# Ledger of designs, part 8: designed miniproteins, single chains, continued (2)

Each design is a single chain, and the fold is of that chain. pLDDT is the mean over its residues in the fold that is shown.

## One batch from the design tools (miniprotein)

Design m4261
Fold by ESMFold2-Fast:
Structure m4261 (fold): chain A 73 residues (1-73)
Amino acid sequence: SILVSITVPTSATAAVKEVVAAFGGRVLTEHTVGDTTTLVVEIPDVPGALEALTAAVKAVAPDAVVRQIPAPP
């Protein structure tokens, strides 16, 4: 599995969670600061998964910032 950080407006959080679930992923942490929510999610490590997730998240939240989190040493 790969870890991904998704930063979105809080109003888009529910839609983003549905996208993550559709990819077979799960939300590990959720942190809200003001009107911005950052989700750390785990998705299957399959070819193109990060790119597909990024496109799907941006379809529901165009201003989303999606970043892969490096594996711990």
Scores: mean pLDDT 82

Design m4262
Fold by ESMFold2-Fast:
Formats: structure tokens, C-alpha cells, sequence
Structure m4262 (fold): chain A 59 residues (1-59)
């Protein structure tokens, strides 16, 4: 739904902020939630990008 997509964008923004602050655990959680929400809203390409971001910061 549109609401799930918008919530995904909010989580993506929170993930970016956490990553910039060096809080990789928080960034990983937000990126994973964004990926889930993008997938649920049919935004498969955005879900893939968010998933990749989560994997990158978890390392």
C-alpha cells in the first residue's frame, strides 16, 4: 500500500541518519524494515537496495 511505501521511506531515512552517526546496529534494523515495507508495497527494486544497504552496514 501507499502507507507501507511511505513508512519504508521513513525507515530508510532513519537508517541513513544512524549510519552517518556510526550506529550500524540501528541502521541495519531500519534498512531491513524499509526493505520489508518496500517489498510489501510492490517496490521490489527499492526493497533490493534497502536490503543491500543493510548487508553493507552489518559487515
Amino acid sequence: TQEQYEEGLRHLQKGVRAEQEGDYETATRHYREAARLFEASGRDDMARVAREKAEEVEK
Scores: mean pLDDT 85

Design m4263
Fold by ESMFold2-Fast:
Structure m4263 (fold): chain A 62 residues (1-62)
Amino acid sequence: AAELVVAMARAAETLPPEERATAKRIIELRFLEGKSYREIAEELGLSPATVRRLLRRLEAMA
C-alpha cells in the first residue's frame, strides 16, 4: 500500500547516493508504472535478481 511505498522511499534516503538513486527509481517503476522485475532490470542495466533483492532489502528497512 501507499504506506509501504513511503517507508521504502525513506529507507532509500539512508543508502549511499549511488544506491539511493537506483532504489528510488526501482520504487517508481514498480509501484507507479507497474513494471515487472525483468523490465526494471533491463531499464536500469541490472539483473532481475538484483532488483528483487534490493526491493526486499528496502521492505526490511521500512
Scores: mean pLDDT 79

Design m4264
Fold by ESMFold2-Fast:
Structure m4264 (fold): chain A 90 residues (1-90)
Amino acid sequence: TNKDLSNHYLGLGITYFNDGNFDLSVDYFNQSIKYDPNNAEAWYNLGLAYLRLGDTKKAVEYFRKAVELDPTLTLAQELMRILGEDVEIK
């Protein structure tokens, strides 16, 4: 099913993320989301991968999507707050 394919690609993305290959992990997390856009864990891990690549704005956007799908992702909420608008010097 599309959910099984999403979870398969999520697993590949996590494997490459743990190996430090963040560019390839992004590709696999995007495949996961393509098959199931409601996979909150895929959105969360995509955010973590972009954070490791230095793209804080994309990381915050993807953490927000993860939280919208799964409000129990409290770490994603905290990271979204810290790394988004709250880091601006006023």
Scores: mean pLDDT 84

Design m4265
Fold by ESMFold2-Fast:
Structure m4265 (fold): chain A 80 residues (1-80)
Amino acid sequence: SLEELERELEREIEEARELKKKSSPEDAKILEKAIENAEKLKEEAKKSKDEKEAKLLLELAIGGLRMTIAVILTLEKKRK
């Protein structure tokens, strides 16, 4: 459901913020931009009058944020 996707996105944003706090300054900037992009897509989804469009925007936000988190975790692992 749309509501479930919104809750899933909120959890991903929280995970990204926690990871940002523990990351290098370089990686923290990447996470900050990913969070900003996810929040922008969330706002666009809320403004959408088409439920299918809103779902797609939320799925894109979740996917993009998950990908960024995975990349940052890989980079942090490679550094040490």
Scores: mean pLDDT 85

Design m4266
Fold by ESMFold2-Fast:
Structure m4266 (fold): chain A 60 residues (1-60)
Amino acid sequence: MERTRERILEAAIRLSRERGAEAVTTREIAREAGVSVRTVYRHFPSKEALLLAADVAERR
């Protein structure tokens, strides 16, 4: 379901703006998105993949 993936991306973008991508954890992104860490990893295989996708999405 794309809506869950979008919520995860939005949470990653928001937290990266507030704290910097280096300081953000997958757990914090999961909490902000309202999902479990397991759900985040279901959509993104790594924190690096999630941050890359968030960076690409934010630049548009």
Scores: mean pLDDT 77

Design m4267
Fold by ESMFold2-Fast:
Structure m4267 (fold): chain A 69 residues (1-69)
Amino acid sequence: SMEEFLKRFDHDGDGKVDDTVLTTILRAMLGKKPEETSREEIEEVVRTMARANGFEPTDEEVEELAEKF
């Protein structure tokens, strides 16, 4: 589920993806730092990660997840 997916990346339980985790993901997937990454690129990363975790997110869910970044 989306909640289980977020929990894997929200190590401190604040409802957001941890900055260190976010930096690692963006570097690995795009070769960029968070400050070099557009909202559209974050949304694409979210879609890719959701699919890799076995669910197809809606556009609304992608926008909601991108807000956690």
Scores: mean pLDDT 71

Design m4268
Fold by ESMFold2-Fast:
Structure m4268 (fold): chain A 56 residues (1-56)
Amino acid sequence: GAMSEKLRENFLKAVEVAKTLSGSAKRTVLEIALRETERAGDEELAEEARKLLSTL
């Protein structure tokens, strides 16, 4: 639905921003993305955010 589409769009934008960052700034952006996916109850996107954080 529109809400899950908007969440996915925002998640992808956060990942793109994170690619331009390093260290603690990159981690912070990904942690915010994880928090937003958890708040929305999207376990699939939350798992993707956790995988990205685990690579840091």
Scores: mean pLDDT 80

Design m4269
Fold by ESMFold2-Fast:
Structure m4269 (fold): chain A 96 residues (1-96)
Amino acid sequence: MAAEKLLEDAERLRAAAEAGGATHVASEYTKAGVKITMAAPTAELAEALARAYAIAYDEAVENKKSYEEALEVFRRELERRLRALGSPGAPEEIEL
């Protein structure tokens, strides 16, 4: 249930981003071999989103996290990766 809902949300997030003009796409594979694809205005942001979401999916499947707990993992992993790409709190979506 949680894993299925996460995959449905991933498809919706990608479609919404592409409809909003996102041109960069990145994919990551989960431990189970499921492909997570995300779209974003920059390649680095798309990769960060895909990696963070794949980790959240793995936590839902491997550690039996609830959907809400998996979304919290996604949020924390995305925040950590965005900090690696730019200064915390800076709205920079530009690759250097």
Scores: mean pLDDT 77

Design m4270
Fold by ESMFold2-Fast:
Structure m4270 (fold): chain A 70 residues (1-70)
Amino acid sequence: SDKKKQEELNEKIIKLIKEKLESIDPEAAKILIKGLTTGESPSEEEKELLKKSEKIIKEIEEEVKKEVEE
């Protein structure tokens, strides 16, 4: 089921955001978690905040891809 796969993926992403980003940039972590939970795109202001942690965010995305492939 696509819904279950999306829920599992979102849960793994949220976990990585909390582990890797929340302690470093809690604002960026909140923006990303809100986007995943509500499906809302970040605003222009929020995108600027995300740029500060872009490297960490990219690292999280790479780890999620590896986790999904097992």
Scores: mean pLDDT 76

Design m4271
Fold by ESMFold2-Fast:
Structure m4271 (fold): chain A 74 residues (1-74)
Amino acid sequence: SETEERILEVIRRRGGEATLGEIVRETGLSRSTVSKALKRLEERGEVLRDRGRNVYELPEYHVEVLKEAVEKVT
């Protein structure tokens, strides 16, 4: 739980997407620990994995924040 929360915080601080390496670097956790936590988050739909760019994204953050930014600033 704490590991998952730290990972989500890193992704949020990086603008809603981060690579595995960035998450490992920011959290200080092992690559194995981060990978397992990301898999659990992906299974619960709390992150999306973009295999083409090898990044992890917050699905509701990406969609809702982008919509909100457009609606509020435009």
Scores: mean pLDDT 72

Design m4272
Fold by ESMFold2-Fast:
Structure m4272 (fold): chain A 85 residues (1-85)
Amino acid sequence: MKVTVEVEAPTREKAARAATGLIELGLEYGALDDVEVTGTRVRLVANFKSREKAEEFVRKAKELAEEIGATRVEVRVEESEDALR
């Protein structure tokens, strides 16, 4: 299951903090695939073997985004990379 989290922060400094927190979270679940930071925008891709872990990650990622005062948060959840829709 592929989860893409895209966060827009009010400042570049807060974007860096969001990126760091999301990377640490992705590593904690052993699911981190990719991270891209462009100005105030952070995009993280993580691959999960379990729907429950993916849902927990999404909840924690949203909580982190709220804590840094993110202006926009988008989350996309796709079934396994091997299961193209």
Scores: mean pLDDT 80

Design m4273
Fold by ESMFold2-Fast:
Structure m4273 (fold): chain A 66 residues (1-66)
Amino acid sequence: AMEEARRQAEADRRVAEIFRKHDELGKKLADEYERKYGKTAAENAYNAQVALGHLEAVRARREIEA
């Protein structure tokens, strides 16, 4: 049905926006941590932010597709 397709499209858009936001935040954190603590800390900060994005995306998809 059109409503089902619309909900899936909304979920996909929301998930993409969440990943984009966390990627941006992760890059900013990585730049800051690299300056202060070095490359390994920067990589860990980016990966942690991406993991938070994944968790938020899963929650958002469940809410929209419920």
Scores: mean pLDDT 82

Design m4274
Fold by ESMFold2-Fast:
Structure m4274 (fold): chain A 62 residues (1-62)
Amino acid sequence: EELLAVAGKDYTGKTPEELTVKKGDRLLIKEEVDENHVLVRNLATGEEGIVPKSVLSAAGPA
């Protein structure tokens, strides 16, 4: 089951694989990449990339 999360803060991607997000953006969690990172899709922009889990404020069923 995919999880829906909300960005708790603005984050600027530091590598081509990372996603830039704005606080309050709705993010669909696709996969856990490692202990500290998730692959997400930004539902506002349609863009997909990796963000640190520390960027997320909450998660629930999509």
Scores: mean pLDDT 79

Design m4275
Fold by ESMFold2-Fast:
Structure m4275 (fold): chain A 79 residues (1-79)
Amino acid sequence: KEEYERAGEHALKLGEEAFKDGDYNTAAIVYTSAAELYEKAGNKEKPAEAYRQASIAFRKAGNLEKADEYEKKADELEK
């Protein structure tokens, strides 16, 4: 769906901006939203990328449990 894919792209950019600003918690949440939007759009590659970015952001935020969770989710989607 075009609307979900566009929303995912916008969320990914917002996550990148939050990450650059050092707001890793916001970046992580926004990246997970981007991944979910790409999944709803039927995209096969971008959800894994977005979940991997979320994992990195959670790790930088000190949320190691969420970082591990989303890294595994990204790996599962790339299989």
Scores: mean pLDDT 83

Design m4276
Fold by ESMFold2-Fast:
Structure m4276 (fold): chain A 84 residues (1-84)
Amino acid sequence: GKEALKKLIEESKKTGVLPVFGDAVLAAGDRAEEIYDVIVKFAVENGLGLRVVPATEENKEVADFIRNTPPEELEKLLKELYAE
């Protein structure tokens, strides 16, 4: 959940690239565009590149968390976790 997202952000700071789990985002249905927009905005504001990657067994927890989190809460969590 939140801890898996924190690890994703820590790795993104290290690599300069934020992975986007395109299949997980699309699986959010009507929320997919809003979730994608939150992720893109976060990456741009923090100078991170974006890379679309498949969800795998290893990253399933964070991919599922992103898919299931409301866009407004996801934006808040990304901002909070990026600060620390």
Scores: mean pLDDT 82

Design m4277
Fold by ESMFold2-Fast:
Structure m4277 (fold): chain A 57 residues (1-57)
Amino acid sequence: DPKSMAEAVRAYLLSKGVSEEEAEKVAQEVYERLLQAKSEAEKHQAIRDTVAAALAK
């Protein structure tokens, strides 16, 4: 479920010290990408890429 995956990403980023505002923004981006993804591989890549970019800040 895209919404639960986005919430999991938000919780993970908060646990890594990302701000609440940035974690919310990243979760929204993940949710939008998951809605457009056509395969499980694309969904997994969207989550990995978005989380990696957020943690690199």
Scores: mean pLDDT 79

Design m4278
Fold by ESMFold2-Fast:
Structure m4278 (fold): chain A 61 residues (1-61)
Amino acid sequence: MTEEEKKELLELIKEALKKQAEELNRPYTDEEIEELANTLLEEAIKDKSLESVKKKVLEYL
């Protein structure tokens, strides 16, 4: 996965998390969203589940 693809997926995960936070009425800051998104991306890389994460994020958006 290229650095550009990582950045694009990170932005999609951030958008999905922001949308979920609004729906769940959770007061997450932009910094908290970024930290959570980076953690999810790192876990997906370790688990080789990047395609699954992409699909779920796109389905949610």
Scores: mean pLDDT 76

Design m4279
Fold by ESMFold2-Fast:
Structure m4279 (fold): chain A 95 residues (1-95)
Amino acid sequence: SLADALNAAGLSAILNNNYAAAIADLTAAIAINPNNASAYNNLGIAYLSTGDYDNAIASFNSALAINPNNVAAKNNLAQAYTNTGNAADATAISQ
C-alpha cells in the first residue's frame, strides 16, 4: 500500500539521518493508515533523534496503544523519558 511504502521510505530516511524527510513520510503514512504501529514507532525515533522529546513520547505512546507488546516502542519510550530527566517514568515503562 502507499502507507506501507511511505513507512519504508521514512525508515530509510532515518537510516540516512534525514529526519525531516522521515517525519514527512511517516506523518503521511499515519494519515493514510492511523493503525500503523510501526510508522508511529519510526516517527518517534525520528523525533527522538532531533531532540523533540514531547513528540517522540506521543508517537511511542500511539505505537503502544495499537500494539501494547511492542518491546522496541517500550524501550524507545524509556529512552525519551530518560532524556527529559524523568527517570521514574523511564524505569516504570522499561519493566
Scores: mean pLDDT 85

Design m4280
Fold by ESMFold2-Fast:
Structure m4280 (fold): chain A 88 residues (1-88)
Amino acid sequence: SRMDIIQQNAIQYMDQGDFVSFLNQVRQLIRTSRRDNRYDDGINQLQQLNNYAQSLGQQNPDNQQNYQGMSNTLQSSINHLQNVQNQQ
């Protein structure tokens, strides 16, 4: 699906430590989830990305701050989608 492609792109940018490109993919995932009324799928994919960010931070201590930033962004995005879903 389009959301799966966005998630795969986000993972590639996370592997590269490219926060800006990663953030753009997260924003696209949120927009697609909201547009297509696929909140549970979007939340689940953001949770998977957050688990990966935490794993990458543990594997790369020298880049831990970058992966913590990604994790913080993902948690904020999950909270945002859950809040929007609950208001419908």
Scores: mean pLDDT 90

Design m4281
Fold by ESMFold2-Fast:
Structure m4281 (fold): chain A 88 residues (1-88)
Amino acid sequence: NMDLLKKMHEGLLEILENEYHASPEALEKFREGLKYDLEGNYEKALELLEEAIKLTDNQKAIDLLELEKQIVEDRIRAQKRLAERLRA
């Protein structure tokens, strides 16, 4: 559900900005990463999430970004498994 995913992404951005005071640079990388996740470009999303983590020094923000990174990595693994089964 794209609408649910977008709402979750908006909530994550709000927490990072308002509760954890993430830098504008980190927020921009995270926003771009979420956009690529919505587009199904998981490899680009992962790259941008890693850049956002590098720009972040707040441990709670890092933990939240690492959780989102893990979700994207799980999507990549699921997509690869599906592709292998469809080509077999």
Scores: mean pLDDT 82

Design m4282
Fold by ESMFold2-Fast:
Structure m4282 (fold): chain A 55 residues (1-55)
Amino acid sequence: QEEADRLFQEGGRAVSNGDAERAKELFKEAALLMGYSEDEAERTGNVAARAAREI
């Protein structure tokens, strides 16, 4: 949905900026809005945070 798409876009910018905390929050919220389970959303957020921290 539009809200989830917006959060994924903002999360992608957070990853590009190296903001791991923001990336985790945005991707987790987007995944939950798309109907992913709590565990799946947590994993998605953790992957995004890891990507933001890696050089």
Scores: mean pLDDT 79

Design m4283
Fold by ESMFold2-Fast:
Structure m4283 (fold): chain A 72 residues (1-72)
Amino acid sequence: SEEAEKALNGAGAMAAVAGDEASVKAVSEAGRYFRQGNLEEAIKALEEGLKASKDPRVKEALKKAIEAVRKA
């Protein structure tokens, strides 16, 4: 869905600005799974990024991306 893609792009941008390479990688993997229609693996990738991230803004963006993917 467009909302899920926007949320994933937003999370990736926040992680990049924060220098959070682990979360950038997690969002990239999640986006790949999402485009393949594998929503469960996309969510798992985002949850791993959320566990690794220490920036509250990145964590919030990842949570929004997880919610948006679950609604897709």
Scores: mean pLDDT 86

Design m4284
Fold by ESMFold2-Fast:
Structure m4284 (fold): chain A 68 residues (1-68)
Amino acid sequence: AAEAGRAEARAIAAEVAARAGGRATVSFLSALGKVRAAEHPLADGGIGVLLSSEGVTDGLAFVTVRPA
C-alpha cells in the first residue's frame, strides 16, 4: 500500500519534471496513501509540488522541479 503511493508520487514528480524541462527532487516525509498533488509556481520559474494523502497528516511529500 505505502509503496503504491510512493510510486504514484514519483510518477507525478517525473511528469512535472518533464513539463518544466528540469530535474525533480522528491522529499518523502512518510508513506502516502491516496495521493493529492498541488502545483505551485516558484519565483525562479521552477515548480513546487505538495503531495498529500487524504486523511493522513503525516503522509506528505514535497517535490521541487528546477530548470535544467
Scores: mean pLDDT 61

Design m4285
Fold by ESMFold2-Fast:
Structure m4285 (fold): chain A 90 residues (1-90)
Amino acid sequence: MEEEAQKLIEEARTALSRGDYDKAVELAEKAVKLDPNNPEAWITLAEAYLRRGDYEKAIEAAKKALEVDPSNERAKTLLDYAEQLLKEKS
């Protein structure tokens, strides 16, 4: 379960690097379902939503990462950036 979630996170990151943001979201969603207590899964989902322009969903995923790990610097950075982009979209 946890090992499978880590593999999905790696596959999602590969999809992100290739610009396949829809696939990255699908893989990251599976990762958070398998291992909801893994902040890396939520961070990867937030990055995938951010790249797709789904800023509101990116904010939600980043907040979930912070619920799991309140000290996670990447999650804090993603949350701030997603909130800034959402304001600019308006």
Scores: mean pLDDT 85

Design m4286
Fold by ESMFold2-Fast:
Formats: C-alpha cells, sequence, structure tokens
Structure m4286 (fold): chain A 71 residues (1-71)
C-alpha cells in the first residue's frame, strides 16, 4: 500500500477502536488499536517527517492502555 492508503486505513481503524471503547468492548477495541498502530508505524517508516502519523500512532498506544485499564 502507498503511505496515503496506509494512513486512510489507519485513521478508519483508529476511529473504530474508539467506537468500541465507548461501547465497553475493550478486547475488540484493543485489537483495532493494535491494527491502527501497526498501520501508522508502516506509514511512518515510509515518511518519518509526517508528525500527524506519529501523533496518531501515540493515540493508538494510549487507546490500548486505556482499554487495558478499563477492562
Amino acid sequence: MSAEELLKKAEETLKKGFELLNQGRYDEAIKYFKEAAELYKKAIDLDPSNTKAVRLYAAAQIGIAAAEILK
């Protein structure tokens, strides 16, 4: 995938993770946050200067931590 395709998929996956977190579906939220983090990491590897991707990668990691604490 191109960096742009990876970012679009990562953003959609991250959004689904937060939707699941709001529903109390913590194990499913963790799965989506991990997938989003992997996609953002691939995008960052292609363009390390993309500070938005770095920030959203951090958001995915925070989402994992939040879901683990709340379950």
Scores: mean pLDDT 84

Design m4287
Fold by ESMFold2-Fast:
Structure m4287 (fold): chain A 83 residues (1-83)
Amino acid sequence: SAAELEEKARLYEVWTSQDIQEEYIALERKRRAGQTLSPEEVARYEEMKALLADLDRIVSEKDTDEIQALRAEWKAAYEALLG
């Protein structure tokens, strides 16, 4: 639904923040190094990975009105945060 796409776009904005990127990268590094993740870290990593996969699919659909509306709303919110 449009509400679900909007929620995913907002979550992606959160996921692309510096703090969230650092957390995601840290979890990726632990996985690649063969370190044991806690069940909570595993759940969080899989949730982030699934959302990123969904966002990649949605972003590839550049000609949908829904995607254009979400991008415009996200940009406006981001610019308001910076002002």
Scores: mean pLDDT 62

Design m4288
Fold by ESMFold2-Fast:
Structure m4288 (fold): chain A 64 residues (1-64)
Amino acid sequence: GKKVLLVAGEDEERARELAERLAKELGVDEIILLPGASSEEARAKALELEREKGYEVYLARAPA
């Protein structure tokens, strides 16, 4: 399955910077930024992608 990185956080720029760093380290196929999403919303999205598309999902949250 496709490897996907989900990054949530209040600050879009910090989320983007974290996503770029982690994507290189993890060798992911796609990055999805969820600016303003809660941890619960991010987890729900990860579960959806795993169940519906069979993706391997990595979840991270950018610091405030």
Scores: mean pLDDT 80

Design m4289
Fold by ESMFold2-Fast:
Structure m4289 (fold): chain A 77 residues (1-77)
Amino acid sequence: PKDISPSSGELGSEVEISGSSEKDGDLTVIFGSDKYPAESKDGKFSVKVPADIKGEKEISAYDSKGRMSESQKFEVK
């Protein structure tokens, strides 16, 4: 997975996290300390995650083979 791009997120909203994957299928998105299932289709993925807790979050994703994206910092305000 690569090219991770979060939407803007406020406390109590949903953050849409999108990115690219060279393989279609299941992957996991990490948002802070929480893990969310996502699916890549046609080289892209998107998942909505709850912004229930204020503060800095690290966003990354990994595929079913354990290949991990670069991490991005994101702040829930």
Scores: mean pLDDT 75

Design m4290
Fold by ESMFold2-Fast:
Structure m4290 (fold): chain A 63 residues (1-63)
Amino acid sequence: DTVVTPELAKRIRAVVKNAAETRVEENGLPEDEAQRIEAEVMARIDALEKAGKPVSELGRVEL
């Protein structure tokens, strides 16, 4: 089980940002809604990083 380290958190944040951009460009998701969801996911990642919890506790991420 992979603990969310600062390095892993940075990589996950990059993946989430890329996924949000793809949803806006390819699936017509409103930019403001994508930003809101992205912010919520980023907050969850930050909480796991601070608590030293595993990535599995992030749960299902859906944009």
Scores: mean pLDDT 74

Design m4291
Fold by ESMFold2-Fast:
Parts: C-alpha cells; sequence; structure tokens
Structure m4291 (fold): chain A 60 residues (1-60)
C-alpha cells in the first residue's frame, strides 16, 4: 500500500496548527492550516484543502 507523503506531512502541519490554536496563537495556527491545505491539494484531497484553507481564513 502506497502512503502519500504529502498527506502525511499535511496531517503533521494540522497537528501543529491545532496546538497553536489551543495556545491562542491564531496567526501561527492559520499559517500551519494553510500549509496543510496546500499539501492536501497536491495529494488530490481538494475537499480537505478547501476545509483547512477556510479555517485559516477564519483565524486571520
Amino acid sequence: MEIDENEVQATLYLIQGVIAEKAGDKETAARYYEQAADLFEKSGRVKDAELYRKKAEELK
């Protein structure tokens, strides 16, 4: 079974975004969610990319 490295990396950025958001650092959280969204888009997960890109915009 092939693991999409972009999808794995996107998940790691999501974890960092959640940690930053819970710490009250909305600016850092938004940046991590944007990076995760870009990687989900590259892996063909367009719906996930749209979701996290929207979440990043809501934090700005």
Scores: mean pLDDT 81

Design m4292
Fold by ESMFold2-Fast:
Structure m4292 (fold): chain A 60 residues (1-60)
Amino acid sequence: SDLYEKAMEAIDAGDLEKARELAIKLAEQGNFSDAARIGMYLTAKGVDPAELTNELLAAR
């Protein structure tokens, strides 16, 4: 997914907010698998997993 690639680039650049926005867009498109993968990387970078999970589920 193009959005997944952009989100991973954002994570590598330290732009966690951009990566979060792209994960939400993927979830809105029904691509929860890619959104969840981005979420795991964001969690590893210190993003709260509960807040992120709630936001991704709300986007679907």
Scores: mean pLDDT 79

Design m4293
Fold by ESMFold2-Fast:
Structure m4293 (fold): chain A 116 residues (1-116)
Amino acid sequence: TDALIEALRAAGAAEAFAAHPPGRADRTNLVAFDAAGNLAVVRLLTETAEDLEDSLEALGRAIDWAEETGAALAAAQLAELLERLREEAEKNGVLTPEQRERIEELLERARRIAAA
């Protein structure tokens, strides 16, 4: 994963966040932004509960970065991604009450950063 993040930054992504199960680079969840705060790359998996957990880990770290740096445009895009992730996870039957609560918490944080 570190090699993937470094390659993305070398290719022009200003910030990138990834999560995958140990030894499963084929199941990498990824969100990356350019220097202006626009989404450069996104891949968020929702086929399994583990995919959803890793997607939320990558998004959570991206929100932490947006909060720390005041990246309001990136935060607005993260809120849109969280809404779509919730809908896809519910459709796939992998959305637990705990994951729904985590999505709502991350969504509230992202919206607050975007409004600042």
Scores: mean pLDDT 80

Design m4294
Fold by ESMFold2-Fast:
Structure m4294 (fold): chain A 61 residues (1-61)
Amino acid sequence: MTPEEKIRKLFSEAVEAARAGDWDKARQLATEAAKIAAPLHGVDEASVLAVLQRYLDEVAA
């Protein structure tokens, strides 16, 4: 599995958790995706997590 495939899988699972109302699981999965994505793009984990959290908020609204 490529890092990109793993990020997509984790984020898809985070979206499903958010839609189910399991925000703790959604946040955990988004954090794991951010940990993988941050070093690939040369950015900090917090910046990636902020983008992913914004998207999860939009999906849950």
Scores: mean pLDDT 78

Design m4295
Fold by ESMFold2-Fast:
Structure m4295 (fold): chain A 75 residues (1-75)
Amino acid sequence: MDKREELLKEAGTLLEKYSRGEITFEQALDELVKKAKEYGFSEEEIKRLIEEVVRAYTGDYSLAKKIADEIVKKY
């Protein structure tokens, strides 16, 4: 199975947990970045994935870009 598809499914699960108040947004992003690194994704690929996931969840391209940029700087 494609590693990118597996990571997107994991991201969906983490966002669902966040929306239910089970984890914080920072915890969801930390787990997603950790998983992406385990799958061998580069920093650039992780940034693009986070941007795609946040855009899909919020519909806000500007917010998605800002969050992706912050995550790349932090991790």
Scores: mean pLDDT 73

Design m4297
Fold by ESMFold2-Fast:
Structure m4297 (fold): chain A 56 residues (1-56)
Amino acid sequence: ADADRAAETVARLLREGQEDPSFAPAAKGALKGLELHAGSPDARRILERTQELLAA
């Protein structure tokens, strides 16, 4: 549940970055934060879910 909500937030920031260049740093920061925690099961699940949402 929490992982799905976090993934939706990250996907939204990435989509906003396409429309407004000022959102690009926030979107990149969110992804970098998740990658930094890639060792945790939750962070990995959020990354996988974010990629699925972006591919849809």
Scores: mean pLDDT 69

Design m4298
Fold by ESMFold2-Fast:
Structure m4298 (fold): chain A 82 residues (1-82)
Amino acid sequence: MKSLEETIELFKKIPKEEIEEFLEKELQKLIEEGILSEEQAEKLKKMTLALIEKPVEEIEKLWEEAKAAGLSAEEFAEKLLA
């Protein structure tokens, strides 16, 4: 499995506009297939865009805080969006 650091580096190499377009297309497909709700897709899109805009150091800090607090992936996403 790819590390969090490796994943963040990959996202930072892709222009934000391309990631936004790709996410909108793929998330819409997942909504139509019943895998994700519209609410879940919107949250995931916002989380991914916030991740690209934040430095790796800030993302790592938020992830460490989330782990220490025993937060779920959903709660971690909320911290990224705040």
Scores: mean pLDDT 66

